# Ledger of designs, part 44: designed miniproteins, single chains, continued (5)

Each design is a single chain, and the fold is of that chain. pLDDT is the mean over its residues in the fold that is shown.

## One batch from the design tools (miniprotein)

Design m17613
Fold by ESMFold2-Fast:
Structure m17613 (fold): chain A 66 residues (1-66)
Amino acid sequence: MKKLIVIADNDEERAEAFAKKLKEKYPDAEIILVTGISHEEALALARELEATHPDREVLLVDASPL
């Protein structure tokens, strides 16, 4: 099953470092980096991606609990 991972973080460098680590663990995963948005907006984006990609596993990672 192909994973689609959304990483929400307000720190761009930390988000990129986390994405690189996840890509090593899940090389076939599609990773989307989102910075400067709220947790609510990140959840809305993840839900929209789930609706448009129903055959994929969508994961939201809040790398910064703000």
Scores: mean pLDDT 75

Design m17614
Fold by ESMFold2-Fast:
Structure m17614 (fold): chain A 58 residues (1-58)
Amino acid sequence: SMEELKEELRKLVKELEKLLEEGKYDEARELFKEATKKYGISPEELVDLLIKVKEEES
């Protein structure tokens, strides 16, 4: 459902931010790549979705 997808994307944003904060750039890159494959979307489309979810988070 859209609610489940939104929750998954929120978790993805938090995990990516944590990895970047910890300097784990290779792990962040791999996680992002795996997400593009999982959702079947381009990197640009995934970035747009993550930005939108982050802006609506609080």
Scores: mean pLDDT 80

Design m17615
Fold by ESMFold2-Fast:
Structure m17615 (fold): chain A 110 residues (1-110)
Amino acid sequence: MEEIRELLEKANAGLKSVETKIEPLSDTELKITRTATFDSPEAAEAYAKALEKIRPLFEQLLREEGVEVVDYKITVDGNTVTEEWTIRAPSVDAALDALARAMEKLLELI
C-alpha cells in the first residue's frame, strides 16, 4: 500500500493532463479509455506501475458490484500512459454505477 501511494505521489507531481473517454460498445458493454500525460517518462512509468498494482483490487471491486472485466490494456509511450478497460454489466447504467462505487472503495483502500 505505501509503495502504491509513493508511485502515485511521484506520478501526480509530473501530471500535465488526464483525458477519460467512456464509449458504450453495446447495451451491456462499456469501453473506458484513460490517457494521462506527464512531464517526464519517470512519472509516466510510476503511474503505470501504480495502475498495475491497483488492477487486481479494482477488478475484484468491480466483480463485487456485478461487473465482468472483459479486457484490460495499459500502454506506456514516452510521457503518456493509456489505460483501456472493457467491462460487461447487465446495462450501461449498471456499469457506470459499478465504476463509481468501485472507485470510491478503491480510494478508501489506498
Scores: mean pLDDT 82

Design m17616
Fold by ESMFold2-Fast:
Structure m17616 (fold): chain A 73 residues (1-73)
Amino acid sequence: MEKKLEESRELGREVAEKLREIARANAPALLRRALEKGPEALRRTAELLKRGASEAERAELDAVVAALLAEQA
């Protein structure tokens, strides 16, 4: 049972990583859409995009989030 679950986890991890890469490439548009649902949705979306991202990519995501939140203030 665990071996089959491990294979499913590996496949899911690969798919999730590819989806995260696509999402990061479209991050500004995705974050702006999330902001339409509220500041909490924006923060949660930014955290998902930061998973597996480099330190520089995380800094860029934080800058976009800060700019979008400032636009609402």
Scores: mean pLDDT 71

Design m17618
Fold by ESMFold2-Fast:
Structure m17618 (fold): chain A 96 residues (1-96)
Amino acid sequence: SMERLRRAQELLEKGKKAYEEGNYDEAIKWFEEALRIAPDSPLAGEAHLLLGRAYLDKGKYDEAIKHFERAIELNRDNPVLVLEAAVLLSIARSKK
C-alpha cells in the first residue's frame, strides 16, 4: 500500500539521520522497523544495504554479511546498489 511505503520511507530517512550522527543502534532499529512494515517493497533492498552498513560500522560482521547478501538479491535491477553492496560485502568478509 502507498501508506506503508510512505511510512517505511520516513523510517529509512530517520535511520539515515541516526547513522550520520553515529547512532548505529537507533539507525538499526528504524531500518528494521521499515522492513517490518514493508518487507516486499522496492525500499527493502535499500533497507538491507543500510542495515549492512550499520552492522559493519558496529563490527558485527556476520549480520553485515547477511544484509549485504540480501541487498544484492533484492537489487538485481539496480547495478549501482548491487556494486555498493558487493564492495561492502567484500570488506565485511575481509574482517573475519
Scores: mean pLDDT 87

Design m17619
Fold by ESMFold2-Fast:
Structure m17619 (fold): chain A 65 residues (1-65)
Amino acid sequence: KVEEVLKKLQEEGKKDLDGFHEKLAEIIDKYNEKSKTFNIDLFTEILSEVFGIEKEIARKLVELM
């Protein structure tokens, strides 16, 4: 469920804020390398890979942002 993934990410962020920031920086860096325009599919794939979550769940997270 999306809610369970969000809760896990929040708990990981509270325990390791620096690690969470590193993952966010990695997502931004990978996205900037591959696209000059916003691409929701590319962003979803990178988010899924960096956080190790299923693409379908990652897509729902992107839609909530």
Scores: mean pLDDT 67

Design m17620
Fold by ESMFold2-Fast:
Structure m17620 (fold): chain A 56 residues (1-56)
Amino acid sequence: MEEIREKVKKALEYAKENGVKITEDQLAEALGVSKDTVREAIEELQKEGIYEKEED
């Protein structure tokens, strides 16, 4: 599932650079995965210090 984490990371980075908000539901639909999978990817990124929850 590393591919999903990488895609989520890139999508969040893109959203931050463009000043837009991306929800977990939008990421799940865009990637064709469950919302639970997106949430797990975000939690892993937070543990690595790459993503901050407050950024959405």
Scores: mean pLDDT 71

Design m17621
Fold by ESMFold2-Fast:
Structure m17621 (fold): chain A 60 residues (1-60)
Amino acid sequence: TEIENLLKIIEEKIEEMRKAGLSDEEIKKQVEETLKSIEDSLTPEQLEYLKKKAEEILKK
């Protein structure tokens, strides 16, 4: 689905940033900016879902 594709992109971005040596705090900031740039294309529920999943990925 569209949301699954967006989550995949976010996951890949997090992986790339981790390999580049960015801290979890820096990665979180960039993920938040990415989600903010697309929030007009998402429902509030979809936005919260992606935020929650990104937080889960960042914990490990």
Scores: mean pLDDT 78

Design m17622
Fold by ESMFold2-Fast:
Structure m17622 (fold): chain A 82 residues (1-82)
Amino acid sequence: MEEKEKKLIFEVEVIEGLALIAYGIAKKTGDYEFGIKKLKEAIEELEKLREEAEKLGLKKTVEYIDKKIERLEKIIKELEEK
C-alpha cells in the first residue's frame, strides 16, 4: 500500500511539474493554445490517478490530487482570459 501511494504521489508531482513548464513556455512565447492544451492533458492524467487513489482508499492522496487539479484549472482560466 505505502509503495503504491509513494508512486502515485511521484507521478502527480511529475505531471504537475511538466504542466508548469508548459505554462512557463506559454507565458514566455505567447503560445497560450499550447499551454492550455498541455494543462488540460495534465488534468486528464491527474483525474486518472485520482480514480486509482480512490480505489486504493487513499483519501489524503485524493485530496492532494484535487488541490493540484484546482491549481491547474485556475491557470487554464488565466490563459483563456488572454
Scores: mean pLDDT 85

Design m17623
Fold by ESMFold2-Fast:
Structure m17623 (fold): chain A 69 residues (1-69)
Amino acid sequence: SKEELKKEILKIIGEILNLIGDIIELEKELKKTTDPKKKEELEKKIKELKEELEKLKKKLDELEEKLKN
């Protein structure tokens, strides 16, 4: 069961790293964007991904706490 929990932790870490990569790419695109509508769309996507990242980080913390039991 600790082995299963550790596998889930590694999976969540992978998801977090992918999400961070996506955020970085969108932020780079945002810096190069001059169109106001596209800028607003990119800002909205970045915000949504950052909110998802915070949820995954919270889930990771909960799983790490379970591993300490």
Scores: mean pLDDT 88

Design m17624
Fold by ESMFold2-Fast:
Structure m17624 (fold): chain A 77 residues (1-77)
Amino acid sequence: MIDDVIRQTRRYADRSPDPRRRRGAMAVIRVGERNPDDLSLLASVLQATSTLARDIGDFDTSRRFDQQYQQIQQQIS
């Protein structure tokens, strides 16, 4: 599960020319790789990163991380 989120996020970061998107994606990857059994921590980082992206006007990144957050929430519910 976490490995799949990491792989998808890495592909998203690699294809994005936007530094803001890459920074958010790297934060998600780092948390997931360091805490592979802690879905709640990964969900918290995804939610925080989505909110931050929205606040700075990066709505595409916000939507992407919100979707991943919802997927993780379904798994830990």
Scores: mean pLDDT 74

Design m17625
Fold by ESMFold2-Fast:
Structure m17625 (fold): chain A 72 residues (1-72)
Amino acid sequence: MELTPLEKAVLALIYTRGSLTVEEIAKALGISRSTAQRILDRLEEKGLVERFVDENGNVLYRLTEKGKAYLE
């Protein structure tokens, strides 16, 4: 799979820390929320991450099995 360095950084971050919000990813990587959202949208399109909503209405992103396999 062709991933940009920043897409790889997002996958590695979620792999290391577990489920994260777009705000947490943006802060951790020092990028804008909009940039983080675009990367997450692209990774979701590729089937490497999926989003879910917690009981508090927060949108969280986690690795799919395909996303985990990419990093292993």
Scores: mean pLDDT 83

Design m17626
Fold by ESMFold2-Fast:
Structure m17626 (fold): chain A 65 residues (1-65)
Amino acid sequence: MKEEKIKERVEKLARGRQTGLEAAGRPVTAPSEAELAAIRAHVENMDTKSSVETGKAAIEAKNKA
C-alpha cells in the first residue's frame, strides 16, 4: 500500500471513531497521536498482501459455506 492510501484509510477510520463517539453521546475528542499511530499500524498490517487476500478468502468462504 502506498502512503497516500494509508493516509486515506487512517482518515476514514478516525472519522468513523468521531462519528461513533457522537452517536454514543460521548465527548468528541480528537484522536491522540498514539491512537492515530495504532490506526496507522492496523491499516499497514491490513495492507500486507497475504493479510488482505486471507481476509477476502475468509469472507468468500463464509458466504459460500
Scores: mean pLDDT 64

Design m17627
Fold by ESMFold2-Fast:
Structure m17627 (fold): chain A 100 residues (1-100)
Amino acid sequence: SSSTIEAINTYIMILLQEFAELAEENGEYELAKRFREALRKASEQATKTKSLEEAKELVEEVKRIVEEGIERARERGLYELADQMERSLRNFLETIEKIE
């Protein structure tokens, strides 16, 4: 439904904004910039999302971007940041599953 698609899109935007802010709080401005760019692209893609299947494809794309960001944080020795991002991603995916 359109309400379900809107909910998914809203949660995606919240997740990416939270990750950008979390990265900024840890002084990781390049990582924050990547999440803000992902947010911009996801927002644009969300306006074009007309089906639940397309919304799920956007969720998978966001998951990949976030997982790449987590890996970069770990490579830099930012284990606490990476752990916080992993918890937020897990909570996001659990929330999306409950919507459907």
Scores: mean pLDDT 84

Design m17628
Fold by ESMFold2-Fast:
Structure m17628 (fold): chain A 61 residues (1-61)
Amino acid sequence: MVEELIAQLSSPDPAVRLEAAERLGEIGDPRAIPPLSRAHRHDPSPEVRAAALRALGRIAS
């Protein structure tokens, strides 16, 4: 579910956050836009920030 993936963006494991961002981008649900925008701005992992930006571009297309 989208809500479960959004919750996973707050995981302590960066690999889980990365996977969640990628899956949210593939699903394309606009409910993911605010949490992905936050991850892109504030996530400590540059890989997670990049994945969130890619996901945002995919959803907004």
Scores: mean pLDDT 85

Design m17629
Fold by ESMFold2-Fast:
Order: C-alpha cells, then structure tokens, then sequence
Structure m17629 (fold): chain A 62 residues (1-62)
C-alpha cells in the first residue's frame, strides 16, 4: 500500500490523476484506501489530498 500511495501522490502532483475514476482505473486498490494512506504520508508536510466536484487535488491542511 505505501508504494501505491507514494506513486499516487506523484501522479496527483504531475496531473496524471485528476479524479476518483482515474484512481479506480489505474490502481489495484480502492481509491479511499489509497487516499487515506496518502494523507498519512502527507500529514508531516502539512498537505492533504482533497476530493471534490473539481476532482483530486493536493491542498494544504487546515
């Protein structure tokens, strides 16, 4: 899972992953699980994965 989450973070940063459907098609795990692990990895950097009507973005934590 950690390797998938790290790859996911890089794919979000590069714009290769734009929305939940992109995650579901390209990754062998549920989008929710990958996002949860990615948020754990991003927490020390003060960042998180945001999911909304505009898709998936890397955003600052509140």
Amino acid sequence: MEELARQFIEDVKSGRIRNVEDVEKRYPAPASTIIERANELLAPEGLQIGVGPHGILLIPRS
Scores: mean pLDDT 78

Design m17631
Fold by ESMFold2-Fast:
Structure m17631 (fold): chain A 78 residues (1-78)
Amino acid sequence: SEAAEAAERGALEGGSPGASAEAAERAAREAGGSERAAQFAGGAAATAAGMMLAAGGDAREAAEMAARAAEGAAEGAE
């Protein structure tokens, strides 16, 4: 999804959970998703990226987890 792809790029380019969250939320909004879906995609991306980094993962692993979390959250929000 656009949110997942943006979350991955945001995490890789910015190297932070915040960058991943901003990218995922923006992509979801631009794709015409609901505001709730955008907020959930951003929050999920930030949480997943942060947890991976805290567990000793690198930026690439954080980006992958952020993308997956954003995708699942956007789908779960309908």
Scores: mean pLDDT 74

Design m17632
Fold by ESMFold2-Fast:
Structure m17632 (fold): chain A 82 residues (1-82)
Amino acid sequence: SMEEVRATLAEFEQKLKEGKPLTPEERARYDAALDALQAEVLKRVNTPEVQEQLDSARDEYNKRVEELETKAREAQLAAMAA
């Protein structure tokens, strides 16, 4: 439901605020929520321009998640080196 999608995205926003890395399960859940949101948008307005803007927004989201994962990986490598 859209209520669950909204709740999931609010949880993602909270994780970003806390600066905690996402687990693989959390990332899969947030990816699914964004997929559901994009599918609802495209169901109503399916034009090349809208698709391009949704793809750009997805790319920005993916880069943000990748930044968190990179920082988590660096912290893990530092702990292993100590």
Scores: mean pLDDT 76

Design m17634
Fold by ESMFold2-Fast:
Structure m17634 (fold): chain A 100 residues (1-100)
Amino acid sequence: LRELLPTVTPVEGVGLTNPATGRRVILSVAKTATPETRAAAEGFLAALTPDTLLLVNFIADDQPAEVDIRIEDGKVIVEATGASEEQKKEFEAKAAEHLA
């Protein structure tokens, strides 16, 4: 999951992106204690589309938004710095569907 961070690059040519700064999505996923929860997190991230992940970044005009995905007791917790309530709910809904 940590290896996804190097694949997140500045978005260019997207209407909601600041062309001067090249806003990007930063993904941070906390390490889990069990291999099962790690596999669930990997599957969850693989199920997300690049467009969905990039949308979180567009609300931070002067800095990239950061999305932190944590797994504890088999539950996915999504926290987003600079994201709107709508983006957070969207990520939580996708996580719930993936874990179901």
Scores: mean pLDDT 43

Design m17635
Fold by ESMFold2-Fast:
Formats: sequence, C-alpha cells, structure tokens
Structure m17635 (fold): chain A 61 residues (1-61)
Amino acid sequence: EEREKLEKAVNRAIGLVLGAIGAMLDGDEETAEHYLEALRKLGEEYPQLKDFIERLIEKLR
C-alpha cells in the first residue's frame, strides 16, 4: 500500500514537471510557479521524495 502511494506520487511529480516546462515554454510564468509550488507541497506530503523534488525545482529555475 505504501509502495502504491509512492508510485502515484512519483507519477504526479512527473506530470507537474512536464506542466511547469510547458508553461515556461509558453512564457506563462504564473502557471509555471503554480506547478513548482505544487511540486514543493508534494515533497512535504512525501518526505521520501523531498530531496528529489527540491533538486528538480532548482534545476527548473
């Protein structure tokens, strides 16, 4: 059950990264920041992914 929750969280993180990249390509900085904030919150919900998510956010900025 824990494994399934982590798998869904990883898939959600990937979707949020793709959304942020798409918004950045469109020049929509507000939407990009919205996706980055959602990524940060996901890291707070899943501490096991926090370091990974923080690295992704830094790389996207």
Scores: mean pLDDT 79

Design m17636
Fold by ESMFold2-Fast:
Structure m17636 (fold): chain A 88 residues (1-88)
Amino acid sequence: DEEKKKKAERLKKLAEENYEAGEQARREAERLEKKAEELEKKAKENPEDREIEHQAGLTKTTALLLRIAAETDYWIGEELKKKAEELL
C-alpha cells in the first residue's frame, strides 16, 4: 500500500527531526550546566553578591528544563519510529 509507505516515511522523518532537536537541547543543557558551575563558584567567592547566586540558580534550572525537553524529544522520536515500523 503506497499510502502506508508514504505515512511510514513521513513518521521516520519526524522521528529524525525529534532526535536532532533532542541532541541540540542536550548540547545546550551541557553548556548551561558548565556555566551554572562557573557561576556557583563565583557566588562562593562573592557571598554578598546575590545577583550571581540568582543567575546561577536560573541557569541551573534552565539547564534542567532543557534536559527534560531533550528526553521528551527522544521519547517522541522513539514513539514515531515504532509507529512507522508498525505500518510496514
Scores: mean pLDDT 88

Design m17637
Fold by ESMFold2-Fast:
Structure m17637 (fold): chain A 70 residues (1-70)
Amino acid sequence: SEAEEIKRRAIELSREAVKKYKEALQNGDYEKAKKYVDLSIKATRAARLADVDPQRARELVEEIEKELKS
């Protein structure tokens, strides 16, 4: 279903954000670490939202994906 696809993307983004968070901490980059932990939290919320409002969850996933690339 559309909701399951969005959830899967959100979980993958959350994992990527956590990985980048750990790398930022290891490098002493606390500003980037804060950015990535915030993105991981947003991704987790998007995954939960997918069952309730898949359209809004998709918009949030797209926003997080853009922020991870910036």
Scores: mean pLDDT 86

Design m17638
Fold by ESMFold2-Fast:
Parts: structure tokens; sequence; C-alpha cells
Structure m17638 (fold): chain A 68 residues (1-68)
């Protein structure tokens, strides 16, 4: 779900991920600066609001896929 993807995005930023790639079926691909709280909050709110069918988060060697 978008809410689960948003939670994971916030978690990655809190773990020190500086460059988080967010890929969705609705929004395309966006790179989020994990050190920028406003960018992280904005991306998380967009994921909750838009409810993408598929969201992929990539940060370093981590790749997480959410469906909902």
Amino acid sequence: SGAEAAKALIELANEGAEEITVETDKLGTVVVDGSNAAQVAGAALALIGEQPATTTLKAGDKELVFKG
C-alpha cells in the first residue's frame, strides 16, 4: 500500500539514505534527498494520497517493492 511504502521511505531516510529512488506506476521515477525532511515528507504524503498500485524504493543496495 502507499502507506506502507511511505513508512519504508521515512525509515530509509532515518537510517541515513541520502539518495532514495521512488518508482511508481502513477508518478514515474523520482529521486528523494533523504537528508531533506521536506522532500521526504512530501514524497511520503504523495504515496499516501495517490495510492500507487506498485511502488519500488531503491537506496544503496536495498530494493523494496510494495503493491496495493
Scores: mean pLDDT 83

Design m17639
Fold by ESMFold2-Fast:
Structure m17639 (fold): chain A 70 residues (1-70)
Amino acid sequence: MSEEELQREVDLALAHMQVALTRRIAERKGLSPEEIARLLEETADFVLKQTGNEDAARLIREEAERERAK
């Protein structure tokens, strides 16, 4: 596995963790599915700006859409 491939896998794992933590915190605060989806969208934008990893950002946006579908 190349360092580039390893970094990509790490970024994806961190994206999964960020989604889980965002949901956990939002649920503790009693936020609605729409509010959680907005937080996830903001997190996706932040991840894209910080890492440039479009796959990680897309994963987080897909999670936001799943939240809205509830």
Scores: mean pLDDT 79

Design m17640
Fold by ESMFold2-Fast:
Structure m17640 (fold): chain A 60 residues (1-60)
Amino acid sequence: SIEELIQKLTEYSNSGNKELILAEAGATLDVLLARLKGASDEEIKEILEKYLKELEKLAE
């Protein structure tokens, strides 16, 4: 669900890692902007999944 994806993103903001925190902040901003433009729940999920993959890669 969108809530589960947002929860996963939020965990990175608590990591203490500057790179992960900044990447999470960018993801959150993109999701907010997309929602303001009337993006569907499916479009929001796609954005969140894309950013989660990038964050997982950075966390390696």
Scores: mean pLDDT 76

Design m17641
Fold by ESMFold2-Fast:
Structure m17641 (fold): chain A 78 residues (1-78)
Amino acid sequence: MVEEMIKEAEEVLERAKRVLEEAERLGNEEAARLAREAIELAKEAIEYAKKGTEEDLRKAALLITAAGILIAAAEFEL
C-alpha cells in the first residue's frame, strides 16, 4: 500500500509537470498557475506517503485527489 501510494503520487507529479510544460509553451498563465499548485500538492503527497502511517496515507490520498482536480482544471484552461 505505501509503495502503491508513493507510485500514484509520483505519477500525479509527472502529469502536473507535463501540463505545466504545455501551459508555459502556450503562454497560458492560469493553466501554469494551477499546474504549479498541483506540483506542490503532489510533492507533499509523496512526503506523507513515505511516512507510511495510516493518518499520513490518508493525507497523501487527499493531496493526490486535490492535485488531480487542479490538473483537470489546468487541462480545461488549455
Scores: mean pLDDT 87

Design m17642
Fold by ESMFold2-Fast:
Structure m17642 (fold): chain A 73 residues (1-73)
Amino acid sequence: SLQELKRKLAIKEAAKAVLKASVYFLEKLLKEHPDLPEEVKKKIEEQIEEDRRRIKELEEEIKRLEKEIKELE
């Protein structure tokens, strides 16, 4: 139903917002603390890459849901 698709869209938009906030925080942390141990920097960079990948997946899922919603309206 249209309502179920809109709920799914809202959940994915919220998840994307949380991941974007995480990326922003982690990138800021690296920028403001260049003296962090290399092992810690590597783990942060790995997390940023994972979060960015998940954001892209969510953006594609959101685009598909937006198309389905538009076709039902």
Scores: mean pLDDT 88

Design m17643
Fold by ESMFold2-Fast:
Structure m17643 (fold): chain A 115 residues (1-115)
Amino acid sequence: PPVLTVTQSPASLTVPEGGSATITSTVRDSAGNPVSGTNVSWYFTRPGEEARLLISNSSTRAPGVPSRFSGSVSSSGVATLTITDLTRADTGVYLTQATQDGATAFGAGSRLTVV
């Protein structure tokens, strides 16, 4: 089976209330080449809470997730999570999961702080 590596950027960001945040992920194969056609999910975790699914199938919002959250994947395989109209409740860790051809990998997470 292929081995995937997910690199999230930025590792941390601080944004004012009412602002917007963008987090990206690049998926690479075992040879270090960018991989296209990956299926990407985004999860959100706060300290003391269970991880929550935000986006599945690269761009599909999970039930109950506000429309200010959106996901996309470029033709070059860069996955992007965009959050608009930020509130302090959006403070936490955002995690990418990528899947392709039976392989699954997670990014290291991106810590968002809303001030």
Scores: mean pLDDT 84

Design m17645
Fold by ESMFold2-Fast:
Structure m17645 (fold): chain A 55 residues (1-55)
Amino acid sequence: APTEEEVKARIERLEASPDPALRGLARQVRRMLEAGWPVEDVHAAIEQAEALLAA
C-alpha cells in the first residue's frame, strides 16, 4: 500500500512540474489529503487523473 510520505513526495513532484495541468492536479490532490481523505484514495485519484491527462 502507498505510504503518506510517498503520496506527499508525488504531490511535491507534480507541484514542481513545468506543466500547468500537472500543477493543477497537485493542488486538487493536496486538498483531498488536507480534507482527511485516506492516503490510498488520494493515491488512486493521482493515478486516475494522470492517466486522463496522458490521454
Scores: mean pLDDT 80

Design m17646
Fold by ESMFold2-Fast:
Structure m17646 (fold): chain A 91 residues (1-91)
Amino acid sequence: DKEEEEGVEKILEHIRAKVDEAKAKEDVETLELILDFLEFQVELLKESLEKAKAAGAPQSVIDKLEKLLKRYEEELEYAKRALEEVKRKLA
């Protein structure tokens, strides 16, 4: 659904903006909270994908979950790099 996909992308765009803001402020605590949130979302999506596969869900449902998982994993890697860069500057 285009509306659902648009809603998710707006959320991910907002999260990325918060990562960029926290990185600019060298706010390790906020970056760690964002990272924890994204890791939790990735775990939930992996569980949902496994459950969908076990239940014999249509391939279209599996494809949507895989696409969503990939997007959250991309944002998670972005947040990890931001945190590593800030920690390197503080070391």
Scores: mean pLDDT 86

Design m17647
Fold by ESMFold2-Fast:
Structure m17647 (fold): chain A 73 residues (1-73)
Amino acid sequence: SEIEEEVKEILPDVTDEELEKAKKIADEAIKKGITSSEEIEEYLKDLPEKLKKIASLILVKKLAEENLFKPVE
């Protein structure tokens, strides 16, 4: 998908396994109604650093494509 390509451009050392896991985490976050940067940070805080970066990038991109992204003030 386009999101996967963009994530790989930003984080070229990402593995396919990390990408798939991050996609599942991002999809679950969207289902829970997470739409802001603060909510994303709280939801992902317990993840390993690399996976947190991948998941947050996917989540922000998906929320933007769905017109659900709410930027912080």
Scores: mean pLDDT 75

Design m17648
Fold by ESMFold2-Fast:
Structure m17648 (fold): chain A 68 residues (1-68)
Amino acid sequence: GKEIHEKALKVLKKILEMHGYSEEEIKKILEEMRKLSAEETLEFLRKILKELGYSEDEINSIIELIKK
């Protein structure tokens, strides 16, 4: 629901900030993700984490924390 979607967007913002994305780039990405479903936002987050070198176990742990 909305709570999971907002948690996913918050985590995505933090990850992008930690990896050197600009405020303008982050805002654009978050606006696009806000138009999508919570499930699509979680799948995008998984793809970004994998691209940034996070392990499958780390990604699964992050996603499960968001779904709580």
Scores: mean pLDDT 83

Design m17649
Fold by ESMFold2-Fast:
Structure m17649 (fold): chain A 56 residues (1-56)
Amino acid sequence: GVEIRLTLGRLIAEKGAEATTTADVAEALGVSPATVSRRYRQATGRSIREVLAAYA
């Protein structure tokens, strides 16, 4: 949901897209990386990994 997108944006703002991973978002939200990947795709229709690579 919204919380994944907000957390991703915050982490990118704090340390840059290159230093931000799906595992970092998962740690911040207290869930597994698989859960973040699945929920992000459900919320945005995009892969979180591809979005991070595009910002780097």
Scores: mean pLDDT 76

